# Designs tried in a protein design run: designed miniproteins, single chains, continued (2). Part 16

Each design is a single chain, and the fold is of that chain. pLDDT is the mean over its residues in the fold that is shown.

## One batch from the design tools (miniprotein)

Design m4561
Fold by ESMFold2-Fast:
Structure m4561 (fold): chain A 61 residues (1-61)
Amino acid sequence: MSPEEQVEALVEEARRYAEEGRFDEAVAKFAEAHQLAVENKLPKAFIDRVKAEAHALVAAQ
């Protein structure tokens, strides 16, 4: 699995946790996705998208 695919898998996992009301687990998966994206030097637009999704989750609480 590519780094991009791994990050997207973590983001999808985070979304599922958020849909279930498991926000602590969703936040943890978003943090994991963001860290992986930064470590693998993924495009800024991709990293910013992950950050925006995490921020939207926090704002929804």
Scores: mean pLDDT 79

Design m4562
Fold by ESMFold2-Fast:
Structure m4562 (fold): chain A 130 residues (1-130)
Amino acid sequence: PRVLIVTLNSDETVAFASELARALETERGAEVTLKAARAVTEEDIRAADLVVVVISGNNGSALPLAREVLELARRAGVPTVVVVHNADTSTHVDEIEALARELGADAVVRTTGDLADIPRVVAAVAAALA
């Protein structure tokens, strides 16, 4: 499957997304494209079989960009998984989950930012592609 991973405005989300991409390629044979939200096009969304949005729960300023990506995916009929990064330490988890629910995300996964969370995200991606 073709998986687009979209990162929102932090070095830690990029690091997590890079390890997630490696796991999806290795464990699921996925073709993974990583893009920053500002670089994502409607063509990128349409070319994907699933979109993963990795958003840091400590950065509320990324919410408008997350909305734009999720609205594009919803209009294209492409399934989405939202990863709430640093959910255990964040004050914005409820806002991110409310946005994901509003825009019909297929799964929402809370992570602590630990790489030990990668298998749970891989499982959510696999379920959304089934």
Scores: mean pLDDT 82

Design m4563
Fold by ESMFold2-Fast:
Structure m4563 (fold): chain A 113 residues (1-113)
Amino acid sequence: MSEEELVERAEEAGKKLLSEDPEKAREGARELVELVGSENPEARQVAGAALGAAAASTDPNVALIGAEGILEVAKSENPAARAAAAGIGGGAEYIKDEKARELAREARELGLK
C-alpha cells in the first residue's frame, strides 16, 4: 500500500474499533495491530494512538478490545511494533477498566524485552 493508503486504512480501522458491533470492533483492532507493525511512521502513530485511546475508554468492551490489541502488538516479531506497545502500555495507570489496565501492563513488560 502507498503511505497515504496506510494512513487512511489506520483511520478506517480506528472507526471500526469504536463500532457497537463487537465483531467489527475486533476486526478494527486486528487491522490496527498489523498497522502498528508498518514501516510507515505516520500509519504506525495513528494506529498506536487509536489502540491507546480505545484502551483508555470508559466503555469496558472498547477498553478490553484496545488493550488486547496492544498486547498482540507487544508479541510482534517487529521490534518497532514491540517498542510502540511498550510506549502505549506506559499509560496503563490511566486506564479505567481493571482488566484492560492489567493487559496494558503486560504489554508494557513484553514490549520492553
Scores: mean pLDDT 80

Design m4564
Fold by ESMFold2-Fast:
Structure m4564 (fold): chain A 55 residues (1-55)
Amino acid sequence: SSMESFAENVVKYVEKEAPELTEAVREKLEELLAQGETDFNTVLSKLTEFLSELS
C-alpha cells in the first residue's frame, strides 16, 4: 500500500483504540510524510519516539 494509505490506517486504528491521541498522531504522520519519509519502519520508529515524549 502507499504511504498515505498506511498513515490513514494508523490514524483510524488510533481513533478506535486511543481517541485522545488521534489528532497528535495525525499531525505527526502528516509531518513525516511532508518530510518525504517512505519507509514504514522509520515512520513507526519516529511515531513511537514522538508518543514517548508526550508521556
Scores: mean pLDDT 77

Design m4566
Fold by ESMFold2-Fast:
Structure m4566 (fold): chain A 87 residues (1-87)
Amino acid sequence: MDPLPSRDQVISSVDTMINNVQDMGDRYNNPQVQQNTQQIQSLRDQLSNATTDDDIRSIVRQIQQVIGQSQQQIAQSQGINITPLPP
């Protein structure tokens, strides 16, 4: 009946994503990815304080955007051209 249980599950998923992005940043010594990890941590803290479904969705979208940007930054730093074709 409440979106709060889904919020706790989302927070758990975000914590996993933070660990993954942090691990990638450390492996590639990428300071931009490390900054992005700090931004995701800040968004995760905002998510823990979110009480509405709209706030939760907005914060999750921001986290997903930062993760995508981090993946692109890693690929660029490694000299990899990403040409994703939508299915």
Scores: mean pLDDT 72

Design m4567
Fold by ESMFold2-Fast:
Structure m4567 (fold): chain A 94 residues (1-94)
Amino acid sequence: EAAELEEEGKKLFEEGRYEEAKKLFEEAAKKGSIGAEFYLGEVLFKQGRYEEAEEYYKKALEKRPNNPLILKKLAEVLEKLGRTEEAKKLKEKA
């Protein structure tokens, strides 16, 4: 069920249906999806909500501390926020 919600959310995200994707990822997170925080970060990033995207990418890193994709996405959001030194340190870890 959580995995099915995550997969459907990904399809909606790929179609640019960000608000609908967000609702499915929020439901997946409530049901214990390990990937849901990452995809919530992706939705918020696409919407230009960079500070909120940072929070969700950090939550995703708590579950997968050295995941290179999450580290790269967190670095990318920090660049958008003008936090270039923090972004550089994360890119060196990825």
Scores: mean pLDDT 83

Design m4568
Fold by ESMFold2-Fast:
Structure m4568 (fold): chain A 63 residues (1-63)
Amino acid sequence: KKVIEEIKKNPNEKYKVTITYGARDFLSRRKANELKLELSKFPNVEVTFKEVDYGYEVKIEKL
């Protein structure tokens, strides 16, 4: 995923990733959990979740 590529290119930077997922959308929740597991491999990344009824969005911010 694009987010992971950005993190790999800049290992000395700190990142915040906000994953928005739909509580009523199983695929959205699954995608959010999969991305969280991948991001947990990086010590320079802070992951936060935001729950909505429907939708999926990933935002990355340099700290």
Scores: mean pLDDT 79

Design m4570
Fold by ESMFold2-Fast:
Structure m4570 (fold): chain A 98 residues (1-98)
Amino acid sequence: SLYENTARHLLYFLLKNGFISEEEVTEENFDELLEEMVKLVQIYDEDKDGLLDEEELKHLLESMGIDVEKYKEEIEELLKKQSEPGPSREELLEVAKK
């Protein structure tokens, strides 16, 4: 689904920047974590298009205690890439280990 694709991009951002630890992302819990990310995207997707705009993404990240001004470039990259296929399960699990 489009929401799942957006959730994969969000999960990549969170893992790459250390907001979620490798202990929180395992093969056993990956599907549950991805579903929780989908629910989070749906909550902040005010126009219900399956994508997050800049304001929606900023509000989501701020709700997680993230200082959006420190991650401005990473946020812009996520916004540009979210219309493209997101990282695979294997890619996300590898990012979590680094």
Scores: mean pLDDT 81

Design m4571
Fold by ESMFold2-Fast:
Structure m4571 (fold): chain A 100 residues (1-100)
Amino acid sequence: AMEEIRKLMEEGEKAFKEGKLEEALKKYEEALKLAKEIGDKKAEAEALANLGKVYEKQGKLEEAIKKYEEALQLDPSLEEARENLLRLSVKQLEEAVLKV
């Protein structure tokens, strides 16, 4: 299970770097499911953070924020997820002010 999660994460990262966002989404969702099944909260948090990155690339900012928040609830030490959440939160506040 742990080796399978690692492989799915690696395949998801490769797909993400190649712009294959739908493939990356599927791989990270499979990794998330396996992490939940074995009770690996760290792997679950990493999968959620990677799903956030995919949603961000798709322009789905609300979904991206939600996934980063879920990841940080499970593992507050995920620096990349916290940095991405802060950046997106600032962007949403800026866009909200400009639209009002």
Scores: mean pLDDT 83

Design m4572
Fold by ESMFold2-Fast:
Structure m4572 (fold): chain A 61 residues (1-61)
Amino acid sequence: SVEKLLEEASKKEVDVEKLLKEGTERFPSEEAQILVKKLVFSTDEKEKEKLAEELKKKAPA
């Protein structure tokens, strides 16, 4: 699920509102929501991967 979010956020054209909604529904904590926003809005693929890894640590189940 986090991998799918990373793939969608890495596309040149993204539906930001849809990705933010899906991300926040899966990760309801405020801290995780901040990570989702950073991942979606980041332009650096290495930073996106790092944020995805942090997000997995916050909600591993």
Scores: mean pLDDT 70

Design m4573
Fold by ESMFold2-Fast:
Parts: structure tokens; C-alpha cells; sequence
Structure m4573 (fold): chain A 66 residues (1-66)
């Protein structure tokens, strides 16, 4: 059922967030790609407003790193 998909999506979102936090700590250039995936997962989970906020936050961070 859809609830099972939501639970799997939440786990994927948590894992992606942990990876992004690690990339941000280490200055990994893959941060842009990881952030994009994380935002897409949040949007797919139906959290459109949260995804939009994350896009703005990580777009600024990524832009500063070029």
C-alpha cells in the first residue's frame, strides 16, 4: 500500500540527509548531486513546500562552492 512506499521513502530521505551532512562536513564536490537527489525524494514524498525550501538552501550553498 501507499503507506509502505511512504515508509521506504522516509528511510531513503534519512539516508540521503546523512550523506549530505557528511558531504557538507568534508566539502565534497558531490554535494550538489546529493542535494538534488534529496530534494527530489522530499518532493516525491509530497512535501512540496519543504522541497522548495531545501532547493533555496542548497542552491545557495552549492553556488558558493561553484
Amino acid sequence: PEADFAAVADEAIRNAKELIDEFEKTGNPALATAAGIYIALVNLAGKTDEAEELRKRYKEAVKKHE
Scores: mean pLDDT 72

Design m4574
Fold by ESMFold2-Fast:
Structure m4574 (fold): chain A 76 residues (1-76)
Amino acid sequence: MDEDIYRALAIIAAVVGNYDAALRMLEKMKNPTEEDLIAVGELLIKNGDYEGARRVAELARKLGFTKAAERIEELL
């Protein structure tokens, strides 16, 4: 349940352009998925927040989701 709440909040924050809140919500998740990181990263890029997207890619690499990081970086 906590994971679903943090996931929902991260997506909402990214959609409204609050990248700092989106990143904080992803960092609170114990088991974020590769798909979660890609979704937030792509939304930040769509909103022109390239710095926020880079920080999400760095988090993906730290968590071992190399493919998510590469996907986000390809869109930058």
Scores: mean pLDDT 80

Design m4575
Fold by ESMFold2-Fast:
Structure m4575 (fold): chain A 86 residues (1-86)
Amino acid sequence: STVTIVVEGADEEGKKAALETAEGMREGGFEVKVTVEGDTVTIEISPGNTGAFFQALALGGELWALGHEVTSKVSGNTITLTVKPK
């Protein structure tokens, strides 16, 4: 199974946080695919277990700490983090 994290509206710092989260997941033994398109970062994680969901929450907290407004939405195996500066 695969869990997908979509970060929408990411600035340069938000993209960096998402990419660092993806690398941390790879180091933790996950298979991770990352796609960057404009201000959207898509992270696909296998296996899609509770660890993957906790990393999505950690990324949301990191984006909030960087001064972003973060809205999270879960739909099936997809977690969407919509971010805005300020």
Scores: mean pLDDT 79

Design m4576
Fold by ESMFold2-Fast:
Structure m4576 (fold): chain A 113 residues (1-113)
Amino acid sequence: KKRLVESGGGTFKEGDSITLSSKHEGFDFSSYNVAWYRQAEGKPLEFVASISKDGNVSYAASVEGRFTISRDVSKKTSFLHMSNLKKEDTAVYYDVAYGPDIFYGEGTEVTVE
Protein backbone atom coordinates (compact mmCIF):
# COMPACT_ATOMS: atom_id res chain seq x y z
CA LYS A 1 0.00 0.00 0.00
CA LYS A 2 1.39 3.43 -1.04
CA ARG A 3 1.23 6.43 1.32
CA LEU A 4 3.10 9.67 2.16
CA VAL A 5 3.69 10.08 5.92
CA GLU A 6 4.24 13.78 6.67
CA SER A 7 5.70 15.26 9.89
CA GLY A 8 7.25 18.45 11.29
CA GLY A 9 4.19 20.73 11.41
CA GLY A 10 3.01 22.76 14.38
CA THR A 11 2.86 26.33 15.68
CA PHE A 12 5.99 28.46 15.24
CA LYS A 13 7.21 32.03 15.67
CA GLU A 14 7.93 34.49 12.86
CA GLY A 15 11.65 34.17 12.04
CA ASP A 16 11.86 30.47 13.08
CA SER A 17 13.38 27.72 10.91
CA ILE A 18 11.71 24.30 10.62
CA THR A 19 11.89 21.19 8.46
CA LEU A 20 8.88 19.27 7.17
CA SER A 21 9.53 15.66 6.18
CA SER A 22 7.52 13.10 4.22
CA LYS A 23 8.29 9.38 4.11
CA HIS A 24 7.18 7.68 0.88
CA GLU A 25 5.96 4.25 2.05
CA GLY A 26 5.40 1.55 -0.59
CA PHE A 27 6.96 3.58 -3.44
CA ASP A 28 9.85 2.95 -5.78
CA PHE A 29 11.13 6.31 -4.53
CA SER A 30 13.86 6.68 -7.20
CA SER A 31 11.15 6.62 -9.95
CA TYR A 32 9.22 9.61 -8.50
CA ASN A 33 9.67 13.36 -8.54
CA VAL A 34 8.57 15.18 -5.37
CA ALA A 35 6.90 18.54 -4.81
CA TRP A 36 5.45 20.51 -1.92
CA TYR A 37 2.24 22.48 -2.24
CA ARG A 38 0.43 24.57 0.39
CA GLN A 39 -3.09 25.84 0.96
CA ALA A 40 -3.91 28.77 3.25
CA GLU A 41 -7.45 29.13 4.60
CA GLY A 42 -9.82 30.44 1.90
CA LYS A 43 -7.09 30.37 -0.80
CA PRO A 44 -6.30 28.04 -3.72
CA LEU A 45 -3.63 25.33 -3.59
CA GLU A 46 -0.22 26.95 -4.28
CA PHE A 47 3.01 25.42 -5.60
CA VAL A 48 5.96 25.82 -3.16
CA ALA A 49 8.93 23.73 -4.37
CA SER A 50 9.88 20.65 -6.38
CA ILE A 51 12.85 18.32 -6.80
CA SER A 52 12.98 15.86 -9.71
CA LYS A 53 14.32 12.30 -9.53
CA ASP A 54 17.41 13.76 -11.30
CA GLY A 55 17.88 16.40 -8.56
CA ASN A 56 16.61 19.46 -10.48
CA VAL A 57 14.97 21.96 -8.08
CA SER A 58 12.32 24.64 -8.62
CA TYR A 59 10.87 27.19 -6.18
CA ALA A 60 7.92 29.57 -6.13
CA ALA A 61 9.10 33.21 -6.10
CA SER A 62 7.41 33.74 -2.68
CA VAL A 63 9.76 31.19 -0.99
CA GLU A 64 12.93 31.37 -3.13
CA GLY A 65 15.99 31.97 -0.93
CA ARG A 66 14.06 31.01 2.26
CA PHE A 67 13.02 27.40 1.58
CA THR A 68 15.13 24.42 0.48
CA ILE A 69 13.74 21.15 -0.89
CA SER A 70 15.77 17.93 -0.69
CA ARG A 71 15.36 14.16 -1.02
CA ASP A 72 17.05 11.18 0.63
CA VAL A 73 16.76 8.03 -1.52
CA SER A 74 18.07 5.70 1.24
CA LYS A 75 15.40 6.97 3.69
CA LYS A 76 12.71 7.32 0.95
CA THR A 77 11.99 10.75 2.41
CA SER A 78 11.50 14.26 1.00
CA PHE A 79 12.26 17.37 3.09
CA LEU A 80 11.15 20.99 2.97
CA HIS A 81 13.44 23.17 5.08
CA MET A 82 11.63 26.44 5.79
CA SER A 83 13.83 29.29 7.07
CA ASN A 84 12.85 32.80 8.24
CA LEU A 85 9.15 31.91 8.60
CA LYS A 86 6.62 34.67 7.91
CA LYS A 87 2.95 34.88 8.91
CA GLU A 88 2.01 34.38 5.23
CA ASP A 89 3.65 30.90 5.39
CA THR A 90 0.70 29.76 7.57
CA ALA A 91 -0.92 26.96 5.55
CA VAL A 92 -1.51 23.21 5.28
CA TYR A 93 1.51 21.75 3.43
CA TYR A 94 1.19 18.73 1.12
CA ASP A 95 3.96 16.50 -0.16
CA VAL A 96 3.26 15.21 -3.68
CA ALA A 97 4.95 12.24 -5.37
CA TYR A 98 4.59 12.31 -9.15
CA GLY A 99 5.91 10.56 -12.24
CA PRO A 100 4.44 7.12 -13.07
CA ASP A 101 1.33 8.24 -11.14
CA ILE A 102 0.46 10.95 -8.60
CA PHE A 103 0.04 10.65 -4.81
CA TYR A 104 -0.73 13.40 -2.25
CA GLY A 105 0.10 13.49 1.42
CA GLU A 106 -2.75 14.07 3.90
CA GLY A 107 -1.41 17.54 4.80
CA THR A 108 0.75 18.97 7.59
CA GLU A 109 -0.46 22.16 9.31
CA VAL A 110 2.04 25.02 9.85
CA THR A 111 0.93 28.06 11.85
CA VAL A 112 3.24 31.09 12.15
CA GLU A 113 2.52 33.49 15.04
Scores: mean pLDDT 88

Design m4577
Fold by ESMFold2-Fast:
Structure m4577 (fold): chain A 62 residues (1-62)
Amino acid sequence: MSPAEEAARKTAGDLLLVAAEINYELGDYKSAVEDLEAARELGAELDEKQEKILEEAKKKIE
């Protein structure tokens, strides 16, 4: 992969993490879960706060 491609993936992952936090605050738990999982697939590593958001959001949509 080119360095530019890796940088683009990182930027997309970072944007998905921000989108997930916003969706969680709005009560859109399903979108928050989808955004966090998509960010992980792009190679983004979740911090403790984001891991907790993912766990709590998954619990809310069950």
Scores: mean pLDDT 81

Design m4578
Fold by ESMFold2-Fast:
Structure m4578 (fold): chain A 68 residues (1-68)
Amino acid sequence: SLDDILAEFEARLAEASKIEDPEEFRRRVQEIFLETMRRIGNSGASSEERNAAIDRVLALAQAVVDAH
């Protein structure tokens, strides 16, 4: 489900935030982001639900990047 995808995304971002090396952190966040976007696209959810999930993913990624 989209909720499961978002929960996994948040958990993976929390682990990535522990990476001290800025280049490894950036690479890991990018990998997590791209995989999550692919999973949302393949979820079969409505476009409205997918757009809401994408907005949440973008907000969470930005918050983690800004805090690092």
Scores: mean pLDDT 86

Design m4579
Fold by ESMFold2-Fast:
Structure m4579 (fold): chain A 55 residues (1-55)
Amino acid sequence: SDADWDEFGITLDQLLSRMSPEQQVRLVEEVGERLAAGASDQELLDWGRRRLAEV
């Protein structure tokens, strides 16, 4: 849902503000790789939440 994406975006912005430039590049690359692989919106959101929780 739109609310889920808004929540993810806010979490991502907060995380990026605390990450080094190298960590930011890695996160962006991981998101891009998932999108390039044809992940659905739900699959990407679920993966993103898990990935952010691991940091």
Scores: mean pLDDT 70

Design m4580
Fold by ESMFold2-Fast:
Structure m4580 (fold): chain A 60 residues (1-60)
Amino acid sequence: SEEELYKKAKEGIQKLLDAGLSLDAAKQLVLRELEPEAKKLGISKEKLEEIVNKAAEDVA
């Protein structure tokens, strides 16, 4: 679900920020990691980008 992807994006971004990556680097890595799961769920790359961006806003 979109909610599940959002939760995974938040967790992924937080872990990468805690590891010392920039927010932009964290967003790009999480987007790449979640691409296969989004495709399985029928979620477009554009929609996945929206979910990752929202997760980044909520974490930062």
Scores: mean pLDDT 83

Design m4581
Fold by ESMFold2-Fast:
Order: C-alpha cells, then sequence, then structure tokens
Structure m4581 (fold): chain A 60 residues (1-60)
C-alpha cells in the first residue's frame, strides 16, 4: 500500500545518504533507482534496496 511505498522511499533515501558519505556513486545510483521504481515496481525496488544494504555492509 502507500505506506509501504513511502517506507521504501525513506529507506532508499537513508541508504543513499550513507552511500554519498562513503563516496560510492554506484551505490547512490542504486538508491535513486529504488526510489524511481518504488511507485511502479515496489518488488524490484525492494530487491535493489536489499542489494544496496548488502554492498554497504561489505564496505564497513
Amino acid sequence: GPAEIEELKERADRLGTLAVLLGRPDLVALAQEAIRLADTDPEKARELLEELERRLAEVQ
């Protein structure tokens, strides 16, 4: 529903901010793509966020 889409967008925005701070434009691009897809393909957006979270965890 709309609340789930907004949560996906908020999560993508937070992870995108972290990617900027880490100097990772490739991960920023993933976050932006997830935001773009959240309204039209929330399942794909969720998959991109899972990949983004996995890659961010490996940087730490």
Scores: mean pLDDT 83

Design m4582
Fold by ESMFold2-Fast:
Structure m4582 (fold): chain A 80 residues (1-80)
Amino acid sequence: SMAEEILKKYEELAKKVLEEIKTASKEEQRELLDKYNKEVTKLVEEAEKTLSDSEVQELLKKLKEIKDKFLEEANKIIEK
């Protein structure tokens, strides 16, 4: 489904950004986080326009879990 494709892309993007952050400068790390947040916002907006209310609610819940985990892992890398 569209929701499953969005979720998978979101997880793949999060993993890619985390790998890039490990070798990035502090300035590059902030740019990567900003880029990730912008991409996430676009995916959520597209989902809200395209999916049914029940699919949107389920997707948003899962996306929030992935985002929260991503931010926790990113902060651990940045604060080292």
Scores: mean pLDDT 77

Design m4583
Fold by ESMFold2-Fast:
Structure m4583 (fold): chain A 72 residues (1-72)
Amino acid sequence: AEEAARAAAQARAGELGTKHMADVKKISDLVKENPDLSDEEIIELATKAGLDPALVEAYLRAMKAQDEIAAK
């Protein structure tokens, strides 16, 4: 039954992964289209567009962490 459980988990992970990738792409596009907006304003716009604010915050946090590493 482990193979059947794994197949079901992979199918669900695939659905979540596809949605996650699409949402990340939308957040990336919003940031590129609005480079002068603050993180809070990007989160508000993305939330209004139906995106998960927690995912938007995680994306912006990751970008800021990369910027801090590059600045060193």
Scores: mean pLDDT 71

Design m4584
Fold by ESMFold2-Fast:
Structure m4584 (fold): chain A 65 residues (1-65)
Amino acid sequence: MSEEEFEREVARALVDMSIGLAKAAGLEIPEETLERARRLSDEGKVQEAVDLIWEAFDAAKAAKA
């Protein structure tokens, strides 16, 4: 695997794990946001994908409060 390929796979794993944790916590993240995060991950924009998930996480918690 190339280093670029490896980084992309790690990014996908991190995004998928973050999404799974949000769902397990009972936080509903819009599917549109999940699709955007995965797209960013596929583009190698790991930090942007993770930031998007955390922003959605915070928004979901705020909406619950």
Scores: mean pLDDT 74

Design m4585
Fold by ESMFold2-Fast:
Structure m4585 (fold): chain A 75 residues (1-75)
Amino acid sequence: SIQERVAEFARRVLAFEKEILANKDDPQRVEELLKEFERYVEEQMRALREAGVPESLIESLKTAAESRLAAMKKA
């Protein structure tokens, strides 16, 4: 279901944030994780669109994910 896909996306985003925090003292690993997170977001946005998720929700999720990614890159 759409609800299950959105919930899974949210769980995975939290998992990425947790992993980045766990590796905060390893800048090479943080860079790798940030790139993996960026690729994951791009793939999920495509998958959600293909699954028929409303464009307004996709745009909202994309904006939120991009903001989180930018914040993690700055930290």
Scores: mean pLDDT 80

Design m4586
Fold by ESMFold2-Fast:
Structure m4586 (fold): chain A 56 residues (1-56)
Amino acid sequence: SKKAEELRKRLERGRELADKLKKRVEKTDEKDKQIKILEDSVRLGEKETDAKIKAL
């Protein structure tokens, strides 16, 4: 039926959009991981600086 065909096409488009969004989210997650690594490095540097100040 025409109605069933239209629904199938809409579902297929929805699936394609969902897959594209998933790939974009995965790329964003990689960037977030890199940011966290940088933040961890900054925190480590701050702790080392604080230790040196305390040694004075």
Scores: mean pLDDT 74

Design m4587
Fold by ESMFold2-Fast:
Structure m4587 (fold): chain A 80 residues (1-80)
Amino acid sequence: VPVPEGLARWTAEEIRRLLISEGVPEEEARRVAEEVLRALTAGDVERAKQIVREAGERYGLPESVVESLLALLDTTAALS
């Protein structure tokens, strides 16, 4: 089931802000957020989770931060 556009945009924006707060460059955080938005609007929450895990590895994010991002995606799916 597709995630509503407003909820998907909000979730992607929260992910972008969290990535920036962890030191990910703004342009790279925006690209990750755009990929997540695309996956969520297509209804592919598992793809959105993969994008977050790949970003965590690419940017050396703490495991606790990656877990928080995944929990945010689970909350978004539950609200859809």
Scores: mean pLDDT 85

Design m4588
Fold by ESMFold2-Fast:
Structure m4588 (fold): chain A 53 residues (1-53)
Amino acid sequence: MDALLKIGERLLRETDLSIRDIAYALGFPSLSTFSRAFKERYGVSPSEFRKRY
């Protein structure tokens, strides 16, 4: 899980892929599952993270 979240972080920073596309590309069962796991790991939602960068 942690390795997938690190790849997700890189995709959020280095690409313009939608958060949904990133979630499914990494094999998460839903956008909400990805968003929750990401927020637990990084302290912010993927959408908030992307707005920061």
Scores: mean pLDDT 80

Design m4589
Fold by ESMFold2-Fast:
Structure m4589 (fold): chain A 85 residues (1-85)
Amino acid sequence: KELEVEELVALALAAASIAIRISDPESAEKIRELADKIVEAAEAGDIEAAAEYAERLAEFLRTEVGDEELARVFERIAEKLREIA
């Protein structure tokens, strides 16, 4: 099943919403900022930048939040975005 950019952005927003709900307020703010950058880059047609922000969010979730499962979701989103770019 092929995921289009709009579907990947929707998945990123859904995953970010879950991450925000389980994080402390400071981490939640940073997750929201990175998720917003994914959306902004994708809307501008800069799919490579959207992938880079998804990778940064994955790293933040792994290192600062400690959620390996959510980090892997964003790694997969970044990979799929790069395949489209």
Scores: mean pLDDT 83

Design m4590
Fold by ESMFold2-Fast:
Structure m4590 (fold): chain A 92 residues (1-92)
Amino acid sequence: SALEKAEQILNAELEAIRATLLKRYDDEQVVREELIQILEMRIAAIEGSTPENLRFFFEEKGIKVNSQDELDEIRAALLALLRQKIAELEAG
């Protein structure tokens, strides 16, 4: 489903970002604040991307996009998941 593909993209991004931040920072608060900022930048990038660039980004993450409708569904789901993750990080 589009939701499962969006979750796969988010999980891959979170793993890569956290791995980088944990090598640089020992403070969990700093890691959390930096992660929030990076995820906000990702939302802006996704919202500003062309369909062609967004498809390329998803395919680089190993996600097969079968149609324009599926691309739009993955995009909407990913934006919702990114916003939810930011809210969770801000809460604790």
Scores: mean pLDDT 88

Design m4591
Fold by ESMFold2-Fast:
Structure m4591 (fold): chain A 72 residues (1-72)
Amino acid sequence: MDKLQKEITEGILLISLSVLRIAADNAIRAGDQEAIEEAVRGLRELSKRAEEEGFYELSREARELAERVERE
């Protein structure tokens, strides 16, 4: 794996995590159960993608966030 390609992929996944975190926070504040469920699905998909790409810390962070959001 090229170092530059790895850095670009990690950056894209980090941006995706930030977007999903904002979406989850907004859904929780609005009490929108459908939006909460969509955010949880997005976070779980991101966690799986990060794990497949070898970004285990990012995968764990996305999974932990999904579990916290799911409890709301």
Scores: mean pLDDT 84

Design m4592
Fold by ESMFold2-Fast:
Structure m4592 (fold): chain A 64 residues (1-64)
Amino acid sequence: MDREIAEALVLIYLAIGNLAEKRGDYESAIETYEKALKLAREHGLTDLAKEAESNIKKVKEKMK
């Protein structure tokens, strides 16, 4: 996969996760952010990986 295409897909997953989070679908948000994180890590997208990790942590805190 081209790195630029991977970046676009990670951004799409982050957007989908954010929409799920806004709807209160926290489990779906976490699953989608985890997909973004995996793809970001596979392609060395360090900043996007950190953003996905941060979003997962925040959603887990809201589930308490």
Scores: mean pLDDT 85

Design m4593
Fold by ESMFold2-Fast:
Structure m4593 (fold): chain A 92 residues (1-92)
Amino acid sequence: SKKLVDELIDLLTWVKSKGAKISASQDGTTITVVVSGLSLHEAIGLALSLIGLDLDGLNIEVKVSGNTITATISGLSKEEADELLKALKSLS
């Protein structure tokens, strides 16, 4: 869903404003995002928000390692994947 992709971009823009480091990579229509540099409180908040987006219908696998969050977004259209990667590269 474009709406859920846009909500994910807004969420990641917000964590960037908190001083997060964001990196992103693409494999076909799968996007992997690594977010680091957050406090534990902010990392927990991000993980819960990502789980909320998954429950709303965006296919996100969330992995937490200390203060680093890895989100793998799958099932995107080619257009959605390209748009998401472009937005995330602007935040890197």
Scores: mean pLDDT 84

Design m4594
Fold by ESMFold2-Fast:
Structure m4594 (fold): chain A 94 residues (1-94)
Amino acid sequence: DAYKRAIELKPNFAEAWNNLGAVLKAQNRLDEAVEAYKQAIELKPNFAEAWNNLGNALKDQNRLDEAIEAYKQAIELKPDFAEAHHNLGLALEA
């Protein structure tokens, strides 16, 4: 699909890796989604949306401590990130 093609042509494009992660997560391919989000973060460490998405995938795997760390990173990078604050609150209540 378009995201895989973008990665083949520009493997250093963080947004393409983040979008691939979302597609993989929707397919319940959680391990592969986590790796795609980690690639996005490696290419762009200040990518708050990718940190939040990584947290969501880790939470779906019941890896709560790692999910909490990812949400905290998203909030540190983008303090007004309402979705990350909400997700962190839910993870801390789990």
Scores: mean pLDDT 86

Design m4595
Fold by ESMFold2-Fast:
Structure m4595 (fold): chain A 85 residues (1-85)
Amino acid sequence: MKTAQDYLEEAKRAFENGDYGKALEYIGKALELDPNNAEAYFTLGKLYYSLEDYEGAVQYFEKALKLDPNNEEAKKFLEEVKSKL
């Protein structure tokens, strides 16, 4: 049985290996199981940031912060990304 957390761990490994397509696939599976998963949206924000899609990164970091307002790392990334727009 796979949980949203199991898929997020696989997504993070794919991302670390530079397999952004596989990372997106696993994040998608995590969100199918838990559509309000703050960690999944935070991971999407980091992925889009690494692809230099700053508009996409802003969108997902804002979603992550709406679900988990205490994510200080997401706040810092959001400020950094907005400075690049």
Scores: mean pLDDT 85

